# Ledger of designs, part 2: designed miniproteins, single chains, continued (3)

Each design is a single chain, and the fold is of that chain. pLDDT is the mean over its residues in the fold that is shown.

## One batch from the design tools (miniprotein)

Design m8036
Fold by ESMFold2-Fast:
Structure m8036 (fold): chain A 79 residues (1-79)
Amino acid sequence: MDAARALAMVDVMEREVKLGALSPQSVEQGARAAARLAERAPEVQPAVYDKLLQIAELSTPEQAAAMRRAAEEVRAAAA
């Protein structure tokens, strides 16, 4: 189910960001994948949006920018 995959993706991204393992490019790719999954699963859009913003607070400025762009894509799909 796309909902479960979207939530799993943001959980993996949170763990990887905390470990400092992800490049800004990898963060952009993961955030975009999570946003795309959430677009097809409206029931998890608020949770994915909130989680992306929470991860942005734990990230470098460049990683945070990528997370915030993905969050806005999720928000746009929800409107």
Scores: mean pLDDT 78

Design m8037
Fold by ESMFold2-Fast:
Structure m8037 (fold): chain A 95 residues (1-95)
Amino acid sequence: KKEEAIKLLEEAIDLLHEAANASPDPWVQAQLTLLLIGAYLTLQTAKKGDFEEAAEHARRLAEQLREFSKTVPPDIAEKLRKAAEYLEKAAELLK
């Protein structure tokens, strides 16, 4: 199950890369870059075995993605919501 959580974190990172690459807006790209840094830190925390901390970071990041999805075009918003869903599922599995 911890391996499944790590895979979900990696899938969320892939979706954030797709969202960044799909956006022509430099401001949206900058915000997505900051969120990507947060996602990579969450993945590294999980890989180190700090599962409780990684779960908290994943939940917080999912909330940030859901809020940001309200401010971007629909195609990017859908990728952000899917990434948030994967982060939420990963957080549950990291318990």
Scores: mean pLDDT 86

Design m8038
Fold by ESMFold2-Fast:
Structure m8038 (fold): chain A 80 residues (1-80)
Amino acid sequence: MEEERERKRKALEELRKDIQENPVTFIALSILIAAYHVEGKTEEAEKLERAYQKLLEGRIDEISDEEMEVLVKAYEEIKA
């Protein structure tokens, strides 16, 4: 459990660094959120958007495990 959470936290820190150093990551994630809304995945889009805002604001400790999963999955889709 703790090891899984630590892995997700490291992925979130990596994503935050990429967003700060590379605007393409910011744009790609924003496009993915918009795509989720268009597909009717409103709940997933809202969770991703909320987690993303918390990440940008450095409020990593406020990101729930469920929000971490959504954000990490989105980051993986962007890299693919």
Scores: mean pLDDT 75

Design m8039
Fold by ESMFold2-Fast:
Structure m8039 (fold): chain A 96 residues (1-96)
Amino acid sequence: SITDRFRKRLEELGWPESLVSLGVAIEAWFLEPNPNGEVLGRYLNLSKESIEKLGKLSLEEILNLTKDDLYELGIKDPLEREAIVLALRIARELLA
């Protein structure tokens, strides 16, 4: 399933299996002196190419990205796009 593939990809990216750990990583991202796309990409253990594609975007720009926006930015790995979308959903919930 997509969920099983996503979970396996998060494990391959060095992520814990728990969404609580994802939430903690997002809180750490917010507390960085310059919380931008590069820092988020490093917390998510994304590929260097994907980190470079996100790196120029501010926190505010990142929080407004859709899955289609990530495709247009050139994030080639569909599982990395899913990981980013989930992280941004959690980020928005933590800011509410």
Scores: mean pLDDT 76

Design m8040
Fold by ESMFold2-Fast:
Structure m8040 (fold): chain A 83 residues (1-83)
Amino acid sequence: SEREKAFEELLKLAEERSKRFGRPVTEEHIEKIKKILEEAEKAGLSYEDIIKAIETLRRIAEGLPVDEEVVEELEKKAEEIEK
């Protein structure tokens, strides 16, 4: 249930980018989303954190405004995984 909700949220992010740049969401995109969720689950990461990380990185790459507080939270969680 939670995994399916996370999948739908990540798919929405991919679809928003697709609409913005006129590129379709491919089956490869869907497979990558599934793999990201599987790896997150294995690493003990919350699906909410994975969604925030992907959205934030994508917004940065596209030059869109990002919430600095979210970036800080994601960096702290990445540091916890390393140590």
Scores: mean pLDDT 68

Design m8041
Fold by ESMFold2-Fast:
Structure m8041 (fold): chain A 77 residues (1-77)
Amino acid sequence: MAEFNEEEFEKQLQEALELYKDNELTSRLIEAHAELLRQQAREGKLDTERARLLRQAQAALAAGDDARAAALLDQLE
């Protein structure tokens, strides 16, 4: 069975975005993770630098450093 199921992934993504629709930074973080997973599925290789930046953005958001989280998410574009 394939590790990546696009239909199930998109369903889970939409459910997560609906849960956090009023939290812009959390929504951006969810979408950035989704793009990383889509990129891995397309290319068969994980972008380890993007994964590291996403982990740092999550840590910043958890610490309440919204400005740092936003800057790290902007770097992922």
Scores: mean pLDDT 74

Design m8042
Fold by ESMFold2-Fast:
Structure m8042 (fold): chain A 71 residues (1-71)
Amino acid sequence: SISEGKVKGKEVVRELLEQGKSEEEAIKAGVEVMLKEADISEEEARKIARETIKKLKESGLDTNKGVRKVL
């Protein structure tokens, strides 16, 4: 369902940020999942991904350290 696809995309964003990937890489991966599984527009998927990052930062996830991961 659209709802399940959105949840899956949000989980991918969270996972990649926790692994130290950049915000842009996390958005890209989350958008790809939402396009395939939620059947929503790229613009809507990007909006959801960015909102997810904002909420994760508000919850204390240090995305600045993750952005510096070389591997």
Scores: mean pLDDT 74

Design m8043
Fold by ESMFold2-Fast:
Structure m8043 (fold): chain A 84 residues (1-84)
Amino acid sequence: IEELVEKVKKLSKTAQNVLKLLYSNFDKRLSASELAELLKVSQSTVSRALKELEKLGLVESERVGKTTRYGITELGKEVVEKLN
């Protein structure tokens, strides 16, 4: 888990903020558009961050109708708890 924490610290500030926002909303799955609106960044910036986080196993995606929604994994929760 220490290795994943260090990897996340080397990711963009947006990736760290996306992970923290999903942690605060762990009972929900949010779309890239919703995350972009909440963080006041572009959807493309959020989409890049989400791909990196999903690759590390910290976020998982699910298709709901025409929208892809993202939620935090148990591993992602542990990483956020170690970030501060």
Scores: mean pLDDT 80

Design m8044
Fold by ESMFold2-Fast:
Structure m8044 (fold): chain A 84 residues (1-84)
Amino acid sequence: MEPLTLIVEVKNKKTGKTEKKVFKASPDDKEAKEAAMKAIDYIAEAEEDENTEKIKGKVEAAEETIESLSEEVKELIEAFKSLS
């Protein structure tokens, strides 16, 4: 089964650079929950930075990987998508 990969791209308005941070988890519910929570926290920290121009989140996972996760973790992934 493919891992869950969450990618956060943050563009800095002063430098014009886009920084990419990657959060990977095995297809284990606990690891997926931790990765999703860390990605959401990272987005929140980037939003507080006055130099943040834009934030984009991407989810890379097989359909089977997402379907194997608990409803709690699926809701966290949806929250991640809505914040970015």
Scores: mean pLDDT 80

Design m8045
Fold by ESMFold2-Fast:
Structure m8045 (fold): chain A 106 residues (1-106)
Amino acid sequence: DEIERLVEKADELEKQGDLLLAIRLYLKAAELAYERGDPELAKEYFDRALALARSLGISDEDFANGLLLHPSMSEEEKQERRERIKKLSEKTKEYGRELYQKLSSL
């Protein structure tokens, strides 16, 4: 499973202190989980990436912008990454609202 491999590598990198690479792999795992139709798993890995970014002093705004994740990337690649992270963040927030509404209706 590609998602499991990405998460295992991210966990290893996190333990080694390579937090920026760990954040990237958790975000990729979250995107793949959404594409697979598993929004619960996607939210879990997105939230882990966000928590790691916050531990590094990366603001939620900078995280959504993706600017601090790939300093060697071109401006076009950075813009694409910003858009992907923003879209993933919006999907994750929407899923959280839906889950809350479903639980409140129970």
Scores: mean pLDDT 72

Design m8046
Fold by ESMFold2-Fast:
Structure m8046 (fold): chain A 86 residues (1-86)
Amino acid sequence: EREELAKRLEALMEEELKTKYKLSDEEIEEMRKRGLTLEQILLLLSIGKSKEEILNMNGEEATEEINRAFLAAIEEARAALRRAEE
């Protein structure tokens, strides 16, 4: 069932946020109230954003930050490939 799979995925992401990043239920709920998904919160923390920075973001701002980090990662990968070809 899609709904059961989605809920299980959300539970796993929430567990990762609590265990690895030490977020509380209250912090996660506040971020979600601002329009952030669990996936966006996890990605932002993984790229080095602080929980304080994330708490000040809405969903659109989170998408923009993730896109910026993704583009930076692509450029890093391109630079590494250019080094390997020398």
Scores: mean pLDDT 78

Design m8047
Fold by ESMFold2-Fast:
Structure m8047 (fold): chain A 88 residues (1-88)
Amino acid sequence: MKPLSEEELKEFLSSSDFKRGYSSFDVNGDGTIGDRELRLMLARLMGKTSLSDEELAEALKRFDRDGDGKLDEDEMIDLLIEVVNRLS
């Protein structure tokens, strides 16, 4: 699969479509993104089919400030901005 371009990613993250998409990754409806949903989203952003457990653990450790193993909406947005900046 081809990854999204940096321009397409930035437009997507700033759009209302991102908010609708984000709710589809919150499958359990608790207002946080679990490891399964986070892994799928990051893999798609990087043009991969899956992430390693180590890559996921590093992302969670960096952005999961409350240490519950889940990211809230604000923590998720910060992670996505970091990923987009690394694609530049």
Scores: mean pLDDT 60

Design m8048
Fold by ESMFold2-Fast:
Structure m8048 (fold): chain A 89 residues (1-89)
Amino acid sequence: HMEEERKRRELEEQARDDALVASTEGAIRANKDAPPETLADIAVAAVRQSRHPRRAGDRIVEAAEKYLTPEQAEKVRRAVDDAVRALLG
């Protein structure tokens, strides 16, 4: 009973994190003409809200490399890596 409840909470948390990443990928795609700093701020805010910062960060960086210029993607990657490092120690 309690183990099943814990599994449900973990699945709900993962679904919430997946939704956060998907929303952030959409925001990056919608704001592709924004300055690199703005895109980095969007990515970092999502990473800080995530319960799995490294996984979320990696997925967000993949989206940035897919939809953005190399300069914008590099700025996002550096900001995400810095945020993940700060959060995970």
Scores: mean pLDDT 82

Design m8049
Fold by ESMFold2-Fast:
Parts: sequence; C-alpha cells; structure tokens
Structure m8049 (fold): chain A 65 residues (1-65)
Amino acid sequence: GKIRIIRKDGSSAVVSIGTLAEHLGVSPSTVSRIFKKYPVISGKELNEILGVDDPVLDDYILERL
C-alpha cells in the first residue's frame, strides 16, 4: 500500500507503508492496520496511536492511497 503525506504548505509526497513504518520504528502491519481503520489521519493522531513523537509529522495529514 501507499500513503500520501500532505505538508502544511500543500506539497505532498507518496511513500510505501514499509518506508513509513521504518521511519516510525514500527512494523508495516501496524501501519497497515491503522490506515485500514483511519484512511485519513493527522500526524499528531498517528504519533499518539503509535506512542512515538515525530515533531515533523505533527503538522501533516496522512492519507491512504
């Protein structure tokens, strides 16, 4: 699966679930499960669900493709 990361300036990037999972230090299955339940999620909510603190993600919106 692919995830779109939308930044505050309106720019976006597309990453694989595996790439996002590696960045966040979690398994790809954990990321996949979250995006099945929440097809669109704020980076702040994602940080809270995963118990991680990535300040760059707090300002982003993430969308399952």
Scores: mean pLDDT 82

Design m8050
Fold by ESMFold2-Fast:
Structure m8050 (fold): chain A 73 residues (1-73)
Amino acid sequence: SEKEVEEKKEELIKRLGELHEKALELNDLEIAKEVKELYDEFIEKLNKAKTNEEKLEVIEESEKKLEELEKKL
């Protein structure tokens, strides 16, 4: 559903922002940069997605990338 897409999108953006701030606090500029690059890629892919199903797939892929960045920190 469109509501599920918006809720998951907002949660992912919040998590990306929190990880970016944590990386800056730890002076991990490489992870901070990778988080910003992931955010930009996420927004671009989400804007290109035509269906709610495609948008959910973009969110899921971006969540997996976020989890890998969290493990590196």
Scores: mean pLDDT 88

Design m8051
Fold by ESMFold2-Fast:
Structure m8051 (fold): chain A 71 residues (1-71)
Amino acid sequence: MFEELYEILYKAMLKIKEGSKTMPSSLKNWTEEELEKLAKELAEKILNSKNKDVYLEEMKLLLEFEGLVDF
């Protein structure tokens, strides 16, 4: 589950980074390493936390930014 969740989140972030049309100018300043760290941190928090609300809030943010990933 972690690898699957991390892969989805990281792919979404990479698509935002690569797709200038979908990425706000502010996010263009983020490095791929910074985006990877965010994806890993979110995936770990989702899997290790017992609070479902945290999962939904963080997943919602990623889905709204990317718009290319369906769960």
Scores: mean pLDDT 61

Design m8052
Fold by ESMFold2-Fast:
Parts: structure tokens; C-alpha cells; sequence
Structure m8052 (fold): chain A 67 residues (1-67)
């Protein structure tokens, strides 16, 4: 599953669809339990000006860490 998300992210990055690519990389990181990578992606979204999306994905990370 995570591998398919990474492949989709790579294809989207080549098309210049940066936000969509980051979302798929985030999904892959969550499936792998890689919370450090997921948080890095959230910070990158915030740097790109997508604060609402970044805050939403950070909330998801914190919820999954508790579970």
C-alpha cells in the first residue's frame, strides 16, 4: 500500500503537482508508521503556505501517535 502512494507521489511531482504529491507521501509515511517523515511533510506544506492542510495533517499524526 505505502509503495503505491510513493509511486503516485513521484508521478505527481514530475507533473509539478507539489501539494498532491506531498499528501500522497504523507499517506505512505503514516502507513509505514514513520511519524518523523509525516511531520516533516506537514512542515513542508506549511512552508509552501498551506497552513490549514499542514495543521490538519499534524492533528492526524498526534491522534495516531496516541493510538
Amino acid sequence: MAEKYREKAEALEKQGKTVEALIYRFMAALEEGNFEEAERIADELKKLGYDSIANAVKAIIEQKKKE
Scores: mean pLDDT 80

Design m8053
Fold by ESMFold2-Fast:
Structure m8053 (fold): chain A 67 residues (1-67)
Amino acid sequence: MDTKEDLERFLEDVKETLKENKGKDELVERRNEIQILLLEKILEKDIKPSDVTDEEIEKAKKEVEEK
């Protein structure tokens, strides 16, 4: 995925997966929430996935963990 449209489509797909699995598998739910946060940051900044910093990944993990 190298276009903003592909990333938006992937984000929407991950959101649907989270909705379907909410309350069924806590590990899958947590992982999907982290992916959603990271994808939203990528789309907001209009950057490539490879440009996401380790700090942003850790911040997303902490936000999901505190939930």
Scores: mean pLDDT 71

Design m8054
Fold by ESMFold2-Fast:
Parts: sequence; C-alpha cells; structure tokens
Structure m8054 (fold): chain A 76 residues (1-76)
Amino acid sequence: MDDEIERQRREVRRRLAEMVRRERTRRVIYLAAAALAGWLPEGPPVGDRTPVSEEQAQRAAEAVLRGDPEGALAAA
C-alpha cells in the first residue's frame, strides 16, 4: 500500500524535476542563441571555463525541443 504511494511520489518528483530542468535548459539555450546572434552585450551565459561551440548549442537546442533536457545539458 505505502509502496504504491511512494512510487507515485517518486515519479511525480522526477517529472517535476524534469520540468524545472527543461525550463532552465530552455532559458540557457535561448540566452546562448541570443549571445551568438549578438543580441547580448556580455556574451554567452555559459561555461565558467569552456565556451560552447555553435554545433553544441544547436544540438542542445534540438534536444530541448525533443524533450530531452539532460541531453541538452550534456551537450552544453
């Protein structure tokens, strides 16, 4: 009985975390794209140490659009 409720709670928590990550990832990809287009004066808001390549940014954007926020974060 408690096991079923606990599994549902775990799945809800995972889906919520996935949604939060998706929103954050979309924001990061949007800002990176805007920086690449020259719309942001300070440059890309990505990488404390390493710059994101155009290909990586595009692959990350495709992953976000596909509903794979972890893949997008891994590409960045």
Scores: mean pLDDT 54

Design m8055
Fold by ESMFold2-Fast:
Structure m8055 (fold): chain A 78 residues (1-78)
Amino acid sequence: SRRTGVLELLESALDYLDQGDYESAAILSRAAAETARTIPEVGEKVAEYSEKAAEAAEKGNGEEARKYLEKARKEAES
């Protein structure tokens, strides 16, 4: 499902963040946000949190990026 695709993108973003690859984490977080916007049931908050994660990763703020990716993942799982 598209929801499963969003979860896969978020999990990959978290993995790259753990590896210190903030560029890949940001790219995947933005991809998750764009995909989430196409899913009315979960799109709004997942997209918002995923975009905030991308912005944090782009700024080198791994702690904030992780926080928002985890929030996005929880919303996508519901």
Scores: mean pLDDT 83

Design m8056
Fold by ESMFold2-Fast:
Structure m8056 (fold): chain A 80 residues (1-80)
Amino acid sequence: ATSVANLRKLVDLLEAAARQTAAAHPELGPEIDRLVEKVRQALDEYEAAVAAGDSAKATQARNRLYEAMTELGRLVERAR
C-alpha cells in the first residue's frame, strides 16, 4: 500500500537526519535513540493496523506516528 510505503520513507529520512544529529552531538545520542524507537514503534502499530484492515485503528496509529515524528523532528531542528 502506497500510504505505508510513503510513511516508511518519511521515517527512514527522519531517522537518517537524527543519526546525523547524533554524530554531530554525541551528548544527544540517548535522547535521539529513545525518540527513534518511539517513532519505529508507532510505525509498527500503524503497519499492523493496516494489515488487519482496521481503518479506524490505522488512523489513530498514524496520528500517533505523526506526533512521535514531530517530537523527533523538533529535537533535530533544535540541534542545528
Scores: mean pLDDT 83

Design m8057
Fold by ESMFold2-Fast:
Structure m8057 (fold): chain A 99 residues (1-99)
Amino acid sequence: SKIEEKVKEIVEKEKDLLEEDKDLYLSKDHPLVQAIRNGDEKTVLEFIEKALKAPEYSPYKRAVLLALRSAKRLIEEGDKKVEEAAKKLGILELIKELP
């Protein structure tokens, strides 16, 4: 997946941002979390491309990482819609491997 490759690049380079704020999540109502939940590939890709153009450790890259963590938490809490959407987007395994 084009999304998976781009997200993996952000996660591999900047996952240490998640270790700084282990209890920090984006609201489930955040546009990126909702786009992931709905399997809205276009909106997810737009957020990721904006993050990739931003400097390292930017708020945009941090928002992508925190949205993935929020999706992971929702999946662990039994949200099957988020799990099915993440699978469709090709990022389910990447989300499961997050710290």
Scores: mean pLDDT 79

Design m8058
Fold by ESMFold2-Fast:
Structure m8058 (fold): chain A 61 residues (1-61)
Amino acid sequence: SMEAKIQEVRELLEAALSGTLPEEELEARYAALVASMDPEEQQRVLEEVMPEQQQAHQALV
């Protein structure tokens, strides 16, 4: 479900901020999530997590 995908993205953001997972693992999981979503789902996720996206982007880069 879309709610599950949003939750997974939030969990990845939390893991990135806490340093719990290696960078390679975070990137792989993020790529897999994006690949599993259609354009409508991607848009919904962006709207839901947009305020937190900037913070996670800095942690993953």
Scores: mean pLDDT 69

Design m8059
Fold by ESMFold2-Fast:
Structure m8059 (fold): chain A 55 residues (1-55)
Amino acid sequence: AADGGIAGGTAGGAEGARKGSTAEGLRNGVQGFRDGGGDPNAASAGAALGMAKGS
């Protein structure tokens, strides 16, 4: 679960960064993971938010 969330957050952030903003995608992905205390769901949500803001 945690490994899946980290991988998902990283992949989502990277893709979002490519399409919208590298810094925005990664920053929101990292913040989501941190705020969730390593929660995989928080990492995923952060990456999605980064992609949305970058778009």
Scores: mean pLDDT 56

Design m8060
Fold by ESMFold2-Fast:
Structure m8060 (fold): chain A 83 residues (1-83)
Amino acid sequence: MAAAEAAARAEAEKLRQQAVATANGYADYLNSKGDELYKKGKEDPKYKKEGDELKKQAQQALATGEAIAKAKTIEEMEEIAAK
């Protein structure tokens, strides 16, 4: 019993670390793409709007990563990630 509980906690910690790293990497990706779109936005307003949206998504991804970092259980992490 104790071994299974310890394994479950270790799994939750690993998943939390992976999820935070994934959220941060996704935010970096979105910020980079948003910057590219802002450059194109000088020629076409559509790209500026897309860039603004990607920057919003990047901020949301960072907020999600922070929430996951504070999550204590796998269920909490899954609820945060499921949005």
Scores: mean pLDDT 76

Design m8061
Fold by ESMFold2-Fast:
Structure m8061 (fold): chain A 85 residues (1-85)
Amino acid sequence: SSMLQHEADLALLRMQNSITNNTESKINSADKSTLESERDQLDKFIARAQQLLKTAPAELRPEIQEILANLQAKKAKIDALIAKL
C-alpha cells in the first residue's frame, strides 16, 4: 500500500468518525433495532481502523489511534444502552 492509499483510507475514516459524532444525541432516544444497526455500523468502522493501523506508516498512526478510540467509546455507549433494554 502506498502513502497516498493510506492517506485516502485515513480521510475516509475521518469522514466516518465525523458522521458518528453528528448522530450521538439521536442514539440516546433510539429503539433497540436502531441501536443494533448503529452498533453493526461501528463494528465495521472499528475493523477498518484496526486493519489500517496494522499497515499505516508511523506518521499516520496517532490520528488512526485517536479515531479508533473515539469509535470504541461510541460502541461502548451503544452496548450500555442496549443492555438497559
Scores: mean pLDDT 78

Design m8062
Fold by ESMFold2-Fast:
Structure m8062 (fold): chain A 56 residues (1-56)
Amino acid sequence: SRDALLKQIGELSAQLMKEVQKLAEVLDDASRRALVRQMSEKLADQVEALIAKAKA
């Protein structure tokens, strides 16, 4: 259960980071920093939702 949850979180993080990297390659520094901030917030929310699901 715990190992499966950690794997899911890792896979979600990897997928989100791939999308961020793609967009970051074509953005200026300010836009890239804004994207990283937005993705960090979104990742935190999704990780919390995934943990809540695993505990339900």
Scores: mean pLDDT 74

Design m8063
Fold by ESMFold2-Fast:
Formats: structure tokens, sequence, C-alpha cells
Structure m8063 (fold): chain A 64 residues (1-64)
């Protein structure tokens, strides 16, 4: 299940690459599936909500 969640989240990042806010939300889900701390996941969600650093959030998630 976790592997499938990570794959779907990564696909959502690619699918929404032209919408950085949605891509950052997908990055948060992907990081959570990989076992990232809730603090990291919350930081990415906050970036998605504000639009601030959404690009960096997506870049970081895709680098994993």
Amino acid sequence: MKEREAQLAKENIEFNKDDLVKAAEGAAVYLRALGASEEMVQRFRDAAKSGKEAEKAVETALAL
C-alpha cells in the first residue's frame, strides 16, 4: 500500500507540474509515503497553501 501511495503521489506531481500548488500538495503526500517526519510533511503542505516555496517543495520531493 505505501509503495502504491508513493507511486500515485509522484504521478500526481508530474500530472500537475504546471500547477505548483497542486504539485507541492502531491510532494507532501509522496514524502509521507516515504516515511518523512510529520514536520517535513507539514512544511510542504504550508508551502502549498501559501504558494510560497511550492517550486522548491516540488524540486526537493522529485530529487528523492
Scores: mean pLDDT 64

Design m8064
Fold by ESMFold2-Fast:
Structure m8064 (fold): chain A 63 residues (1-63)
Amino acid sequence: NSQKEANLAALQYYLETGELPDNLPLSGSLKSELPKLDKEKAKLLLQLVEKDDLLALSKLLEA
């Protein structure tokens, strides 16, 4: 799933640099939420994306 791969890469980039990648196709929800998240929450999101746990990822973004 290209969207999952894009989200994973975006989260990895954000954790490494603290900046959003300009060239990755992100879902609107994830793109808007990343700048609002602390690094700790972003790390949890990265782990959930790696596990392909989109339900838990959605819950964290909404919590």
Scores: mean pLDDT 62

Design m8065
Fold by ESMFold2-Fast:
Structure m8065 (fold): chain A 93 residues (1-93)
Amino acid sequence: SLSPYQQKIIETVMRIHELITKQKLSLRDALEIEAKKGSSFASQLLYLVNQGQEELVLEMIEKAAEAYRKGNYLEAYSIIQDGLTEATKLIRG
């Protein structure tokens, strides 16, 4: 089962996805809104976007949202974790 922390991360990703798909905002604008609300996770994603990883961050959000819609909550979190790991490796390498 997901921890409360893992659930909060997924909920943040789903809000970002909804801002992009339903409200037609850019990834950057969606991340800035969530970061301004106090999401440290959204601030981390915004940092990755500023380091040139916008495409990987967007792909991670889209794949996690698809898993969530199918009821695969553990898979949604795994996609988020893997995406963060990959984006971080590319910044360091």
Scores: mean pLDDT 89

Design m8066
Fold by ESMFold2-Fast:
Structure m8066 (fold): chain A 63 residues (1-63)
Amino acid sequence: MEEAIRRLREALERGDLVGAYEAAQRLIDSGLSKEEAAALVRELGREVGREGHAELIAFLLLS
């Protein structure tokens, strides 16, 4: 899980939407709910200054 969170942060920092979505999906596969993964994506997006990218990924996860 910690490695998947690290990969998600790195993908968001790069603006890699596909990589960020894949990392978020790995978190869900590891036991997070879609809602928990979306909340984590939004939190990391705020930390790295990628809120727009994070909102798009959160939307896709919850759809």
Scores: mean pLDDT 84

Design m8067
Fold by ESMFold2-Fast:
Structure m8067 (fold): chain A 78 residues (1-78)
Amino acid sequence: LEALAEAVRRGEELGRRFGEELGIEPEEGALIGAALGFVNPEASEEEVREAIERYKRDPEGTRAELSAKMVAKGEELA
């Protein structure tokens, strides 16, 4: 739980930063980064940045993909 919470927080911080850099709403970037951290706690900075870039180009597809992965991750943790 602690490691997962830390990964989510790290993803949120990176997502907000990359959101600002890439010209999306920082809080949207933070949300996507946090979701990626939950789904993939080992995500690198590069992977977070790529997720924000995908979200900027395809917000609906990126949200759908992350949502599906979050559900799968939640089932594994149950």
Scores: mean pLDDT 80

Design m8068
Fold by ESMFold2-Fast:
Structure m8068 (fold): chain A 120 residues (1-120)
Amino acid sequence: MPSKEEVLELADEIIKLLEETKERIRAVGDPSDPLVQRILDFLDLSINEIKTIKEAMEKGLISPEEALKRLLEVIDKTIEFLKEFVEAVKDTHPEMADVLTEAIKKLNEIKEKLRELLEK
């Protein structure tokens, strides 16, 4: 079974990646653009969902296995949303599309680590 420590470490890695992605979007995006605000709001929502899962596991309200399953669900939803935004912005804001594409790649790498822990 996955250890509490391993799941917490991966949750922190996801939070860090999403926070860094927000900073990069703020650097390349226009803060007055509604699309930029929508991306930032969705990243905040995803970060808060992950923090909630982390806190629930730290308090012993859910098992490490249940936390791992919930983290996978949040990552899948986040990847799907980011892919839609890449398609929306790739021709008009290529720098923002590049930031989101890199985030998708890194989220898929973390997703594989989560899946490997769940299968142990």
Scores: mean pLDDT 87

Design m8069
Fold by ESMFold2-Fast:
Structure m8069 (fold): chain A 62 residues (1-62)
Amino acid sequence: SALEAELRKIQEEYNLDPELVEEILAAVAAGDAEAVERAITRIALLNPEAAQKVGELVKPYL
């Protein structure tokens, strides 16, 4: 999907944990906004710029 492709680009660019990306994809598919926000918060602790980009990407799906 387009969302997965864009999330994987951010993962490689910012050296994010692949497990966090998988967690976000699963949460979006389930419509679990709370789980998405929790994963984004964990990213923000390590890299606020990456968290912002992820948040913007997933907004249309929530």
Scores: mean pLDDT 84

Design m8070
Fold by ESMFold2-Fast:
Structure m8070 (fold): chain A 84 residues (1-84)
Amino acid sequence: SKEIEELIKKIKELFKNYKDIKSQKELDELLKKLSEKDPSLKIEFEFETEKGNKVKVVFDLKTKTVTVTVTTPDGVTRVSTFKV
């Protein structure tokens, strides 16, 4: 739906600035809204930061997990999984 697409767009923008507390709070609120629209959604997207870090984000709302994979320009990969 259009509402889900707009929420995903906002989540992508927040991940570019996810280190600030305001962005983290907004992310939590957007994930709650997505869960209310479709609790079985699995969302995957990738982007590159200005510093050259490649970021892959997988939101699995059915399992209530977010997996973030960050690969630095040096080729170092870090994977983090969170409960939503």
Scores: mean pLDDT 72

Design m8071
Fold by ESMFold2-Fast:
Structure m8071 (fold): chain A 70 residues (1-70)
Amino acid sequence: MAREEALLLIHEASRRVYAALKAGDEATADQIVADAKARIESLPLTPEEKADFIALLDSSYRAIRNHVAS
């Protein structure tokens, strides 16, 4: 199911982003987010669903970035 796949992509991307940002590798974190967005865009979802999942991914990235930055 495409929605389940989008959620899995976001969860996997969030874990990898956290590891990259903890290592100080912001470029890798940005690439992980870009790759996840491209994969969500390729899923058979409506434009509204894609926008919602991308917003969720961006929100997760922002939360992780704020948590790691001190």
Scores: mean pLDDT 84

